# Designed miniproteins, single chains, part 54

Each design is a single chain, and the fold is of that chain. pLDDT is the mean over its residues in the fold that is shown.

## One batch from the design tools (miniprotein)

Design m1858
Fold by ESMFold2-Fast:
Structure m1858 (fold): chain A 81 residues (1-81)
Amino acid sequence: LLGLVLGALGTALGTLAARLGRGEALKLGIAAALTGIGGIVAALLGLKLNNPKLVAEGVAEGLTGLALGAVALALGLAAGG
């Protein structure tokens, strides 16, 4: 469940950053959204297969997506997008 929440939050921040920013912020926002989606997929597969490694990977990818999304959003806001 934690991986799903982190992945969803990373995807949301990434898509928001992509909408607000241009150039680097847009590219980073897209990367954050894709990483967040990867975290959601890994977490769902881990839950379905009862595999704690996949759940842990989902959490790690979701957290990475969240961090990238936050940075992309900060860059987009700083750029005045």
Scores: mean pLDDT 71

Design m1859
Fold by ESMFold2-Fast:
Structure m1859 (fold): chain A 100 residues (1-100)
Amino acid sequence: DPRAEGLARVRQHAQDLLLIAEILREHRNASLEEVKELLRERLDPVMQQVAEGILENLYKLPEEEQKKAIEEALAIAQQIVEQGPTYDLMVAFNSTFTVE
């Protein structure tokens, strides 16, 4: 069933966003390359590209802002898993990794 497969994929991508946030929180002192490798083992190629964009933006932030962004992203990713990926939640998730 293509519709059921589409919904399963959306649910899996929501779980992948949560996984990205959790790995960032647990490995906050790890290098960019170490975190990329951890995510590469756990994510499909599409979500790996999403994760790389998140990491590149996150590591440009000051250390204190990185910690805040990770905690905010984790909270939003949990909401995406519970409520589904709404436009507002996806915008909020992406905004946690941008300056200003």
Scores: mean pLDDT 75

Design m1860
Fold by ESMFold2-Fast:
Structure m1860 (fold): chain A 55 residues (1-55)
Amino acid sequence: MQRVITVGPFPTKEEAQKAADEKAKELEEKEGLTVVATAVIQDGDKYYGHILATS
């Protein structure tokens, strides 16, 4: 089953990317999920990290 996890908002793209990378690592190490993709999405002056994971 595919899951999309969102982290944010963050004031910079760099912080959103860092948070997405940290969450991806947590999902793989703690939840046993496989991270398929990560993306940083800008919404106005804020940034969100999106993680696509599958079991």
Scores: mean pLDDT 82

Design m1861
Fold by ESMFold2-Fast:
Structure m1861 (fold): chain A 82 residues (1-82)
Amino acid sequence: LTPREEADVLLALANIYNAIADLAFKKGDYESAIESYQKALELYREALRLFEEIGDREGVALARQNIADTEKKLKEAQEKLK
């Protein structure tokens, strides 16, 4: 894979984990939602790193937006456990 293709695959995997987390959240499984959101964040951050290395400004912006959105969802899931 080229670095761009690798970043795109990491984004796709992160989106899958984010979707899994959303389903767990809706089911009331907040612990599983937290774990899946954390995995999505790890993958989004790795994609961000690759986009930054290759100078892909659009990829950087997309990854940063997905990170921000996922961090918000993670905090909401954590709050549900309190």
Scores: mean pLDDT 90

Design m1862
Fold by ESMFold2-Fast:
Structure m1862 (fold): chain A 90 residues (1-90)
Amino acid sequence: VKKLREAFEKTTDPRKKAAIYLYWLKLLRHIPESDELLSKEQIEELIKWAASVKDFKEFLSKEDPLKNVPDSKVGGTLYHEFKELVEELE
């Protein structure tokens, strides 16, 4: 989780930030009991922000942006969960 947050802060491309956020949100939904994770309000705000990113549909359809995130190991491993989250948002 913390690695995804660091990747988000270090990434300047807003589309890649959106991918990192959605992936992070998927992990948060999997481990909702952790007090170290974001509140429900913060999660909803992040979802709204990610959804507002331009070229979002094209960006999300590609694996490359997520795989080229600084934490590419996490992106590659859990890409399917990220894809499922995208389907829920739409």
Scores: mean pLDDT 49

Design m1863
Fold by ESMFold2-Fast:
Structure m1863 (fold): chain A 64 residues (1-64)
Amino acid sequence: MDVAEAIEAVARRVAELARTDPEAAQRFLDSFVANLRKSGVSEADVEAIRRAGTAALREAEAAR
């Protein structure tokens, strides 16, 4: 998996969802992380993607 590409895609999708429904954005992130674990992605890469998604959600919530 290209981790940088996954980080960008997840951050973008989370930010987009958080504009209308922050709860849906969190559920998307949780589901995506769970699917990465099932696909055998390394714990380090999973954590990097999870942190990027969480940061995007926090930024979207802080933005007006």
Scores: mean pLDDT 79

Design m1864
Fold by ESMFold2-Fast:
Structure m1864 (fold): chain A 99 residues (1-99)
Amino acid sequence: MDISEKSLGYLLLKLAIEHQADLRAIVRALAEGKSVEEIGEVVAKHRLTPEQLARLKELLEKLDSGEISTDEFMEEIARLAGVSVEEVRKALENMKKLL
């Protein structure tokens, strides 16, 4: 079975949180179809602020608790990254190809 958008979004947030990497930079690199090696460089170069990290952790907790729907979760990722929901979906689709 295909990995759900919710599961891919969870993995994206986990990657950003664990590496303290800028969500916007990761989403854009994934949407552009960059390689795993290029994504690794983006993760290393673009760092999250403590405030951004706290917001990502809060969003992950809301998703894990079932407080928000998958659509609301995608909208919140887009808002935090400062990109469109369509760009987030393209990033997740490209990320799935790397798994």
Scores: mean pLDDT 79

Design m1865
Fold by ESMFold2-Fast:
Structure m1865 (fold): chain A 100 residues (1-100)
Amino acid sequence: IEEAKKIIDEAKEKLLEAVKNGASVEELTKITNEYIEKLKEVLKKLSKEEIQEVLKYAKEVRREAMDEMQREKVPREKMTLFMLGLESIIELIEEILKEK
């Protein structure tokens, strides 16, 4: 569980930094896919209940990131790009959970 949470935290920070620095959609997709592959390796070893906790954590990180971006007045376009990356990660967790 802790390793999966760390990967989610790193993905959020990397995506947010990249978006703030004007990264392209291709660059954001590459970052997102890197963290998806890391998460797949960790999630394969977790129980269904542990994956549910990871999913809950990812959704909390998404909510906190949205609040942070709104407080910092990040442009809507950049918020949308960040959210697409994080939603892809959440969808991956949900898909693996369905297979367990």
Scores: mean pLDDT 78

Design m1866
Fold by ESMFold2-Fast:
Structure m1866 (fold): chain A 96 residues (1-96)
Amino acid sequence: DLEKYLEAAEKKNEELVKELKVDRELLDEMRELRLEAVKAGVKPAKEVVEEFRNRVLEELLRKYKVDKELVEKLKADPNDDEVQEKLIKEVEEYLK
């Protein structure tokens, strides 16, 4: 189910944003991207999720200066829990 895949990916992106303590502005960008996809009248659900995820990862790279290689790996496989865990640890180390 494409819709279930989209919802699961959006939920994982929201969990990542919450755990990495990214600000409200990034969450607002999430909402705008979703609204633009709906207005387009096209259901490229995977592309919308990937574009949103890429924006979150770019913001993390900018704000916390995380490892670019980890960001690229997570862009390629959004379900890689090991890469996600490493990224979270880098943000936690930065926040110390």
Scores: mean pLDDT 60

Design m1867
Fold by ESMFold2-Fast:
Structure m1867 (fold): chain A 74 residues (1-74)
Amino acid sequence: MEISDEEIELALLQIELAIGKNTLKRGKVTKEDVERLKKWAERAEEIYERTGNPVAKQVAEDLKKLAEEAEKKL
């Protein structure tokens, strides 16, 4: 069984989402963190468009929402 690059990338994006949520909760958000979250959201959306994986769609939506919340705290 060969794991696709997209599946590995999606798993990494899920980890980044968890880290981002924890960072926002602790109030240690920077402008660089916001830009990173936006890029990860775009990448998750691209994975969803190529694979149809509903997890990718959910991760993209969660990352976009987290980026919006983080930006409001700058």
Scores: mean pLDDT 80

Design m1868
Fold by ESMFold2-Fast:
Structure m1868 (fold): chain A 97 residues (1-97)
Amino acid sequence: SKEKEQQELVDNIIKSIKESIPILKEQFKGLDKEEVNEDLLTLFKDLLEKLKEAGFSVEQLEKVHKELIEVMKELKIDEKVIKEIEEHLKKLIEEIK
């Protein structure tokens, strides 16, 4: 039961992330690039942290992270920010035992 509920949550999160791409593209028009990079870094780090706290598996966190990376690439986010999210995920995974 819990595994099915967690898988449904992962699928819904991934769907929401994908559906957010055109909305974020519109919202970020005319905003400062550095502010956009910082806001997305904070938002995505917070999301991954909350998913870990909710008991998501390593595989589930990696699936969400993959979709976040695709969103960041679509939004042309700086490679430095992408790397910081990757490092944050690795730290979270190391804490899951």
Scores: mean pLDDT 78

Design m1869
Fold by ESMFold2-Fast:
Structure m1869 (fold): chain A 68 residues (1-68)
Amino acid sequence: KAAEYFQKAIEALKNGDKDEAVKYAEKGAETGNEGSSNAAKAAADAAKKGDLETAIRYAQAALRLSQQ
């Protein structure tokens, strides 16, 4: 489920594990709705740039949107 992937991405981001966060954000984007997928892609891009704070905010948005 998309929400489970986004939760794992948020956990990885909080632990500073960018590679794991990108992996789960991308998996969530593949299984989510349009809004959650767009937010998850933004989270992955922020994580790749090392902006973990912004990545966490986008991953949390993806989680919320996946429940709509």
Scores: mean pLDDT 82

Design m1870
Fold by ESMFold2-Fast:
Structure m1870 (fold): chain A 116 residues (1-116)
Amino acid sequence: NIAYYFHQLDVARRAGNEEAAKKAAEELLKVLPSKFGDIKTPLRAETALIRGYAYLVLGKKEEALKDFDEAVELAPYSVNPVEIYVRAAEMYRELGEFDKAEEYLKKAKEIDPNLK
């Protein structure tokens, strides 16, 4: 259950429990599709974001960056491109990719001018 492990990962990260966060990230990667070909197009950007977040928690920064890059590329085909760009910008900032964070936050605001 992707939702269960994603929730466990998010709760552990907010609590500062690094060991619980790593365990949840490892379990999340086991249940997430390793290849996006099996995922309906509107869900591919969201799946890339979730996988990237799990890699980020595990300290796999290059894999995380690659997944976030894929998420923003697939964002126009998602159900909510603005949400993908905002979440990816947060993750780019955490990775120290400040120029990418600013770029995708700006792109989100161009689609939704009321976004603050």
Scores: mean pLDDT 80

Design m1871
Fold by ESMFold2-Fast:
Structure m1871 (fold): chain A 91 residues (1-91)
Amino acid sequence: GEQSAKEIDEKVEEMTKEILEKVEVDSSVARSAAMAALSMVDAGVVSREQAIENAAEAAKKAQEKYPDDLGRASVLASSETTRLSLETGKS
């Protein structure tokens, strides 16, 4: 419902801010990583703290690989955040 969507949006924005405090990346890349991180936390795969660390690492590497293509960087950041969360997480 709308209330669930609002809660997700607020959590994504908070995670995005925490990622941007750790790494110098475009906010769109950080937000993509944050969305993946939140999904993994909500699925019980990884802790919130570990998910933010994974998202920061993923966002940084993605933008270093695609500095002039923020769309590709965002997709890679999301994918890499998911991969790292599966490797570091407990289901």
Scores: mean pLDDT 83

Design m1872
Fold by ESMFold2-Fast:
Structure m1872 (fold): chain A 65 residues (1-65)
Amino acid sequence: SYTRYQAAAQEVLRIAREAGARVLSISDNHITLELEKVTPEQLAAAEEARRVAEAAGMDLTVVER
């Protein structure tokens, strides 16, 4: 549902912000997340973001700067 996708997008944005990662793009079914540093915190954030996106039926791509 739209509400599920909206909630997932907002949650991924929050996870990224708290870990110092960056969301590059959000579409209806795909989120791209950029890790500025490969740290335990950013790797954990990427994994949590992936779980959130997948639970909502969205794909997540993680890129490293």
Scores: mean pLDDT 79

Design m1873
Fold by ESMFold2-Fast:
Structure m1873 (fold): chain A 65 residues (1-65)
Amino acid sequence: EAAAAEARERGLRLAALEALKEALEKVGDPNAEIKVEIIDGETVVVTAKKGDKVVTVTKKAEPVF
């Protein structure tokens, strides 16, 4: 039970990191404004905004044991 909770948290962290990297690469500016949202405890949505450019990346977290 505890191991399953840790696996989910680990998956969420990895999904957030991947989404952030992809959003920053697509927006093309490392100083872009970042918004991170977690939906239903499993889906990470990262939005990067720089001027008129808005990029949204969605990743579903999978448990990582």
Scores: mean pLDDT 78

Design m1874
Fold by ESMFold2-Fast:
Formats: sequence, C-alpha cells, structure tokens
Structure m1874 (fold): chain A 106 residues (1-106)
Amino acid sequence: MEEELKRLVEEYLELREKIRAGDFSQETLDKLREVRRQLREILKPYEKVAKEAGKLFDELRYQRKSREEIVEELRKFAEKHGLTPAQLAAIAALLGLDPEVVRELL
C-alpha cells in the first residue's frame, strides 16, 4: 500500500506537470482521472480523516497561511492521525492542493 500510494502520487505529480506545460491531450486527462480514481479507492478506509484534513486545509486557506505553514500544520495533523507521508500526500492530491504542496508532503 505505501509503495503503491507513493507511485500513484508521483504519477499524479508528473501528469499535473504535463498539463501545466500545455499537454491537455485526452490520454493525459484520462490517465489523471484513473490515478485519482485509484487513490480514492485505496484511501476509502481513510475517508473520515481525509474530510477532516480538507476542513483543516480550508481553515488554513481562510486564515491566509503561507504554503510552509500549511505544510507544517498538515504534517502535524498526519502525526496525530497516524498517517504516513504517502497517505498524507495522496489525501492532499485528492483535495486538489497545489502540486508543490503535495510534493513537499511526500
């Protein structure tokens, strides 16, 4: 599970970089959708904790916290809930956080 989550998050980040570079091909978009689907299935047992992470992220954004503060607070949240770095990064990816934040959480 950990190695699989890490690979899926890394593939997610690669696909997001392709899109930012202007690759809006159907193949790239379909792959991104499939990676997100796989992440959701693996993280299904963590749905409640993922929702709480989303609420925390929204609160931090509302308070206009810096990227570094957001990363730090999410890491503290992960420690409290026994989440691995790959699980936290995968949750962040599914919540649509900035790819640079997702990369820092890995």
Scores: mean pLDDT 84

Design m1875
Fold by ESMFold2-Fast:
Structure m1875 (fold): chain A 80 residues (1-80)
Amino acid sequence: MSEEQAEEMVRLLEEALELLRQGRVEEASKLAQKAFALVGKPFTPPTNEVQLKAAIHELEEVLRVAREEGPMAAAEAILR
């Protein structure tokens, strides 16, 4: 994966996180699926409140890694 693809992934996940926080799960899931596809991993849309909270937490952690360690490290965090 290129650094440019990792940067695009981070941008898509930032938009997805804001949409998830607004309860716009379908729109957020489409962006998260595009982001995860860049790293070769599927994203499963949350179907209940427990899964929604877990998805928000995971995206927050990935974006924290992106801010502290860079977009390539964030991509590696998704693959764990």
Scores: mean pLDDT 83

Design m1876
Fold by ESMFold2-Fast:
Structure m1876 (fold): chain A 59 residues (1-59)
Amino acid sequence: AVADAKKETEQEVAALSKQANEAINRARKEGGDYRAVGLTQADAVASKAMAGIKRVKAL
């Protein structure tokens, strides 16, 4: 149960990290504020990871 919840969280974080890297690379290519985009995406990944950790701790 705990191992399954951890694996699911890792997969979700990995998917979000991929999306974040794509968004950062796009912003960098367009000369946009890729650092601001990076921080916003990092916040989203961290929020998902924290939700997963809370789920595991509740088990």
Scores: mean pLDDT 71

Design m1877
Fold by ESMFold2-Fast:
Structure m1877 (fold): chain A 64 residues (1-64)
Amino acid sequence: RRLYTATVTDADGRQTHTVVREMSPEEGEGLLRELRADGLAAGVLTQAGLNGDHTVFRLEETEL
């Protein structure tokens, strides 16, 4: 399994949130697709407490 760190950057380029989740590569890619599709799906918002108005998401993979 891999630990994914999702970094949220607002419109000013400021990092506002860091979400650490254990998930598969497919799930990590799905996370980014959800963010692009509707500006944060409910599942992502629930997990991270993120707003979708001005955010850009990056995923970083870390092997444990």
Scores: mean pLDDT 49

Design m1878
Fold by ESMFold2-Fast:
Structure m1878 (fold): chain A 66 residues (1-66)
Amino acid sequence: FGLSEEEIEALREAVLQLPGSVEELLEDIDATVMHVLSQLAEMGRTLRARREQLRAAVRELLLELS
């Protein structure tokens, strides 16, 4: 995904804290990504510039939880 190990770890932690089912989170992936970015604060600026990679990583992490 071109994300650092620290970025992947932070995303995994944020995804685990999200309310709702994996199916619901995948149904509105853009809203899920925005929620994750809000939790990551300053790190969210760098990740927002890499939105395509962030979206792919969030989707993959959600699938790992299913």
Scores: mean pLDDT 72

Design m1879
Fold by ESMFold2-Fast:
Structure m1879 (fold): chain A 80 residues (1-80)
Amino acid sequence: MSKEQKEVIIEAEARAGLYTIAAFSAEQGGDEELAKVYREYAAEYDKLVEDIRSGKITDVEEAKKRLEEIDARFRKEVAA
């Protein structure tokens, strides 16, 4: 696995961890729908990590585009 692929994994894992914490905070605040959204996005970042580690995604540019697509959908859904 390339250094650049490892960097995408680190970024995706960081986002998954952040949104797992955000889901917990939303749940504690009584916002079950927001907590669900955070959990779904955390799982999608985890799936990207699995796809890179399993060799389903081998191209660095494909991995980077996938990360940006997930980021863009999150921004549209949560920050809109």
Scores: mean pLDDT 85

Design m1880
Fold by ESMFold2-Fast:
Structure m1880 (fold): chain A 71 residues (1-71)
Amino acid sequence: SLLDKLKLFVMESTLFVLERMVEKHPENEELKKYYEEIKEILERTKRGELPIDEAVEKVNKIEVEAEKIVQ
């Protein structure tokens, strides 16, 4: 659906932002871990192995934790 495509686009955008954070803080192992976790969630979602709504929930939780590190 168009809504699912939008949800996927938002998750891809979150991954892009987190990649930039990792580039700015290359010594921060937790940011790298969160980046890899979101990347894996997206790959599983694209393969149909993870429901998109569950993927969105997982990505949002990781985003909140990553924001605590950079604040």
Scores: mean pLDDT 86

Design m1881
Fold by ESMFold2-Fast:
Structure m1881 (fold): chain A 95 residues (1-95)
Amino acid sequence: DKIEEFIERAVAEVSKYFNLSEEQKEELLKKVREWVEKNKENLEVVSRTKVSDEQLADIPEDLRSRLLAIGDELGLPEGVKKYLSGLIYEIALSI
């Protein structure tokens, strides 16, 4: 699953950026996976919708570039990689 691989790699990068503990990283992974499972239909819509760069504006440029590069390596649609990058970053801010 390309989305699951993206989540694992993106959470690892975000966790390094915020210097999260292993417990915080596991909480982030759990919250992101639960959101994706409940919102699979929204991800299908996002893959077909033009996602604004404003959803990425709060992510530091160096981290943003790394997250988007992971999505590109996995061949994710632009909307999906942008949406998940923003989501993972926002959830990480709450941990």
Scores: mean pLDDT 80

Design m1882
Fold by ESMFold2-Fast:
Structure m1882 (fold): chain A 88 residues (1-88)
Amino acid sequence: MEKVKELAEKIKEELLKDPRFKSVEVEILDENTIKVIATMVDGKTKVEAIIDVKEKKAVVKSPNTGLGNVVGKILEELGFEVEVINTG
């Protein structure tokens, strides 16, 4: 439990370091699943990620490929295998 909470906080901190993100919401859905919603400075554009902590995998959904790749790179640097899906 503590490791998932620490990981969620670290993901939020790393994403908030990028000035393109106005806010980052992180929800622990269960002991193996973290949901992340990063909102851009426009307050409208959102990037969503579902993180499987056990399998070390993440799926990033973004209407903008560049933003999806930014979130994906941060998650890869944290040790996750990332799939980026362009929804826009």
Scores: mean pLDDT 82

Design m1883
Fold by ESMFold2-Fast:
Structure m1883 (fold): chain A 65 residues (1-65)
Amino acid sequence: MSDAELAALEAELQAKYKDVIESVVVRRDEQGRLVALVKPKPSGTDEQITEATLAAAEAVRAAQA
């Protein structure tokens, strides 16, 4: 997966979950796997934030598989 593809996923996730997340960054972990790091909005509930975070992480992982 290229850096351009990572940036595109980052923008897509941020647009899709704009009401729940303040920002999103896609990075590689220490094992080289892609992870989505999301910063929640104060107005989001814990459940909404958890769902958005898990959905973002799964989308990123699925895209690199």
Scores: mean pLDDT 75

Design m1884
Fold by ESMFold2-Fast:
Structure m1884 (fold): chain A 94 residues (1-94)
Amino acid sequence: SAEEYFEKGEEYYKEGLKAFEAGDYEKAIEYYLKAINYYDKAIKLDPNFAEAYEKRGEAYLNTAKAYEKLGETDLAEMFRKAAKEDFEKAKKLK
């Protein structure tokens, strides 16, 4: 079930990347936030799931980049901080 939530997160993350590449930053953010929600569900079921923290961090970082493209500097900063915390957590679980 943690793995199933993780896989759904991966699918939404991929759609977010496609939207970002197309220049649709609002749509990219919607998909990245859906991915983050599924990674969060995976982590709640398996708090030691290092890869889920790493992937949630990547989704947070790309959400920050999309907000930067939209001129939302404060939101971008918040998501970059969340990404850093997840990357640090993933390293400690390895």
Scores: mean pLDDT 91

Design m1885
Fold by ESMFold2-Fast:
Structure m1885 (fold): chain A 71 residues (1-71)
Amino acid sequence: SFEIIQEANLAIAKKDLEKAIELFPQIEDDVTRLNIAEALIKAGKLDWAREIRDLVENEQVRARIDALLAA
């Protein structure tokens, strides 16, 4: 849903990481999923980033998250 994507991006912009994680299971957009992972990693929430990485079905997106976690 576009509304869920907007809400997730707003949560990222506000650094409301708990809200972003709450919305993650409803997000089917790989770009928004990656944006949430990057926001978690930048905030030092590496365990949360690993948890959401495991929910991503797209192997290329998972590999990108893994590369960000290794940096």
Scores: mean pLDDT 81

Design m1886
Fold by ESMFold2-Fast:
Structure m1886 (fold): chain A 75 residues (1-75)
Amino acid sequence: MEETVDLSLAEVSELVRRLLAPKIAAQATRTPEGYELAPDLRRAVKAAGELIQEVIDNGGRVSKALLDAFLAAVA
């Protein structure tokens, strides 16, 4: 089975806020309809959503593969 990592919802939210939010601020274009995101940034947003959902569903555990994918996407 794949390795899992113990992370609270607060810890996942902190990782997303620290690593993804600055990239959104730097790369997102403001439009009247919201924000436009580059494809690489959309992938990072998708991975962040999957991490948040998994920590909620599993009570503070996420797959290491999902965590590694998110970290690679925001690197």
Scores: mean pLDDT 74

Design m1887
Fold by ESMFold2-Fast:
Structure m1887 (fold): chain A 94 residues (1-94)
Amino acid sequence: MRLAVAEAEAEGAYLASGVRVEGVRAVVVRDLERGIAAVAVSHGPDEAARRAAEALAAELAAAVGASEPVALFEDRSVEELRRLAVARVEAALA
């Protein structure tokens, strides 16, 4: 069964570990067919946050491919997502 959630763009409060932070904008982009979601948080223009979230979602989708949502919980798929996350952090710090 695939994840059936609405695609959402959220402006205003950001929730981190259940704490609401005012004045921060978050853009959530979901690929419902692949069960992938990317979140970009910005104190700047919403368009920049949206583009970052879309780029991250596309990169995750490309790395995971046409994998069924259940396969994302297998050791291999989890390791692929971990490597992608590390690569993104390293790119951001370079």
Scores: mean pLDDT 46

Design m1888
Fold by ESMFold2-Fast:
Structure m1888 (fold): chain A 97 residues (1-97)
Amino acid sequence: SMDDEIAALKKEVEELRKKIEAWLKEHPEVPEEIKQRIKQLFDDLLDALDRKDFRTATLYATSLLNLAITLGAPEEIINGLQKILDRLQALLLQQQA
């Protein structure tokens, strides 16, 4: 069901959040404002998923991907965000059917 797909996606978002937070802890040169923005974007992404607002979720995930690329985050984190975007696109198309 769509609810099962959303639950699975939320778990992947939470796992990715833990990975990026662990990476950011090893990078004190990243400004605290940017770290707080990343935390807020993950919270907003999860809230959008709970509301089944996949369009807004896509905007937050895109912002996270752009920040991860700009900060030079590991390829695993960048690939994880790209997979989230692909799954959001699939959910958006399913909702329009």
Scores: mean pLDDT 89

Design m1889
Fold by ESMFold2-Fast:
Structure m1889 (fold): chain A 77 residues (1-77)
Amino acid sequence: MEEVLPIVEEVAKAFEEQTGLKFSEEALKLIAEKVVESGDMSIILPLIRESVRIALERKRKVVEKEDVEEAIKRLGL
């Protein structure tokens, strides 16, 4: 968990800078938890990207835990 969360935060920060959206702490934590559960670091980028897309579709300025939950469902994770 400790090793994964900083990586998730760094990738999310890049998307925040590109899109102007922010990630909630709960959203970042859920992404990190799912990465640990899957054992697959390659899901970080697609999960962040899909969560951002869902937040934008919902006209949010913050990616919330609910957006990450929907991204997990859409990606079949």
Scores: mean pLDDT 83

Design m1890
Fold by ESMFold2-Fast:
Structure m1890 (fold): chain A 86 residues (1-86)
Amino acid sequence: SMEEILRQMLENAVGNIYKMKEAGVSREEVREKWEKVLEDMAPYLSEEELAILRTLLEEAIDLVYGGASREETVEKLLELWKELQK
């Protein structure tokens, strides 16, 4: 399902953002890296799907650099995704 695919993507994305933060990478550099990933994915996604992923990714960066745990970040992003489906 899309939810299962999204869960795997969010866990991977959050894990990568955490590794970058722990390595001292700036929030701006993380954003630039993920923006490139989204640009590469854009031709294969609908406008709505791209907008949702961009929103989730921006929130992930804000939560991680704001001090949230990996588990809290993934949980909040899944809640946000459900709200965006309404």
Scores: mean pLDDT 82

Design m1891
Fold by ESMFold2-Fast:
Structure m1891 (fold): chain A 87 residues (1-87)
Amino acid sequence: SILDAFKQLADSLEADSSLSPLQKALAVLQFALHLSRHLSPEEREELWKEAERIVERLKKTLSAEDQAQLDEVLARVRAEIEALVAA
């Protein structure tokens, strides 16, 4: 399923020692946004809940500066996903 593919991507990102926690969180958000364009409202909600869970976990390990950048991207991605309902 798409949710299984998303979880596999998240696991792969977590295992990738070449990526910073910020880069991992940003990649999770970008992939969630991309998949959301092709999902039902119910599947989109489940995917977004999983993405928020991963991002909030990673956010706790970030510097204040990286947390601010992540919060900005998170707000933008939320707005984009909400706009998909209106489109």
Scores: mean pLDDT 80

Design m1892
Fold by ESMFold2-Fast:
Structure m1892 (fold): chain A 93 residues (1-93)
Amino acid sequence: MIEKIEELIREIKELIKQQNYEGAVKKAREAIKELMEYLKTVDVTREQAILFTVASILLAGAEFNLSLGNEKDTGGDLENLVETLEKLVQMLK
């Protein structure tokens, strides 16, 4: 399960590099969904819960900025989301 999330994070990074922000947002939704299902199977710490909440807010921000055609802020939100997801995944290993 964690390996699937790591693969999704890698795919998000490649899509950001390609400036395919719609694709990156779609893969980010998949990563958040997979991570949420994984977190239901483990004892979640307060710090892990906060990082998951931050990741969810960053995804919402990216989706909102994408809907406005704001590619620069969408990219920034997605880059911050990737960093947050990588940190959370490292804490879960």
Scores: mean pLDDT 87

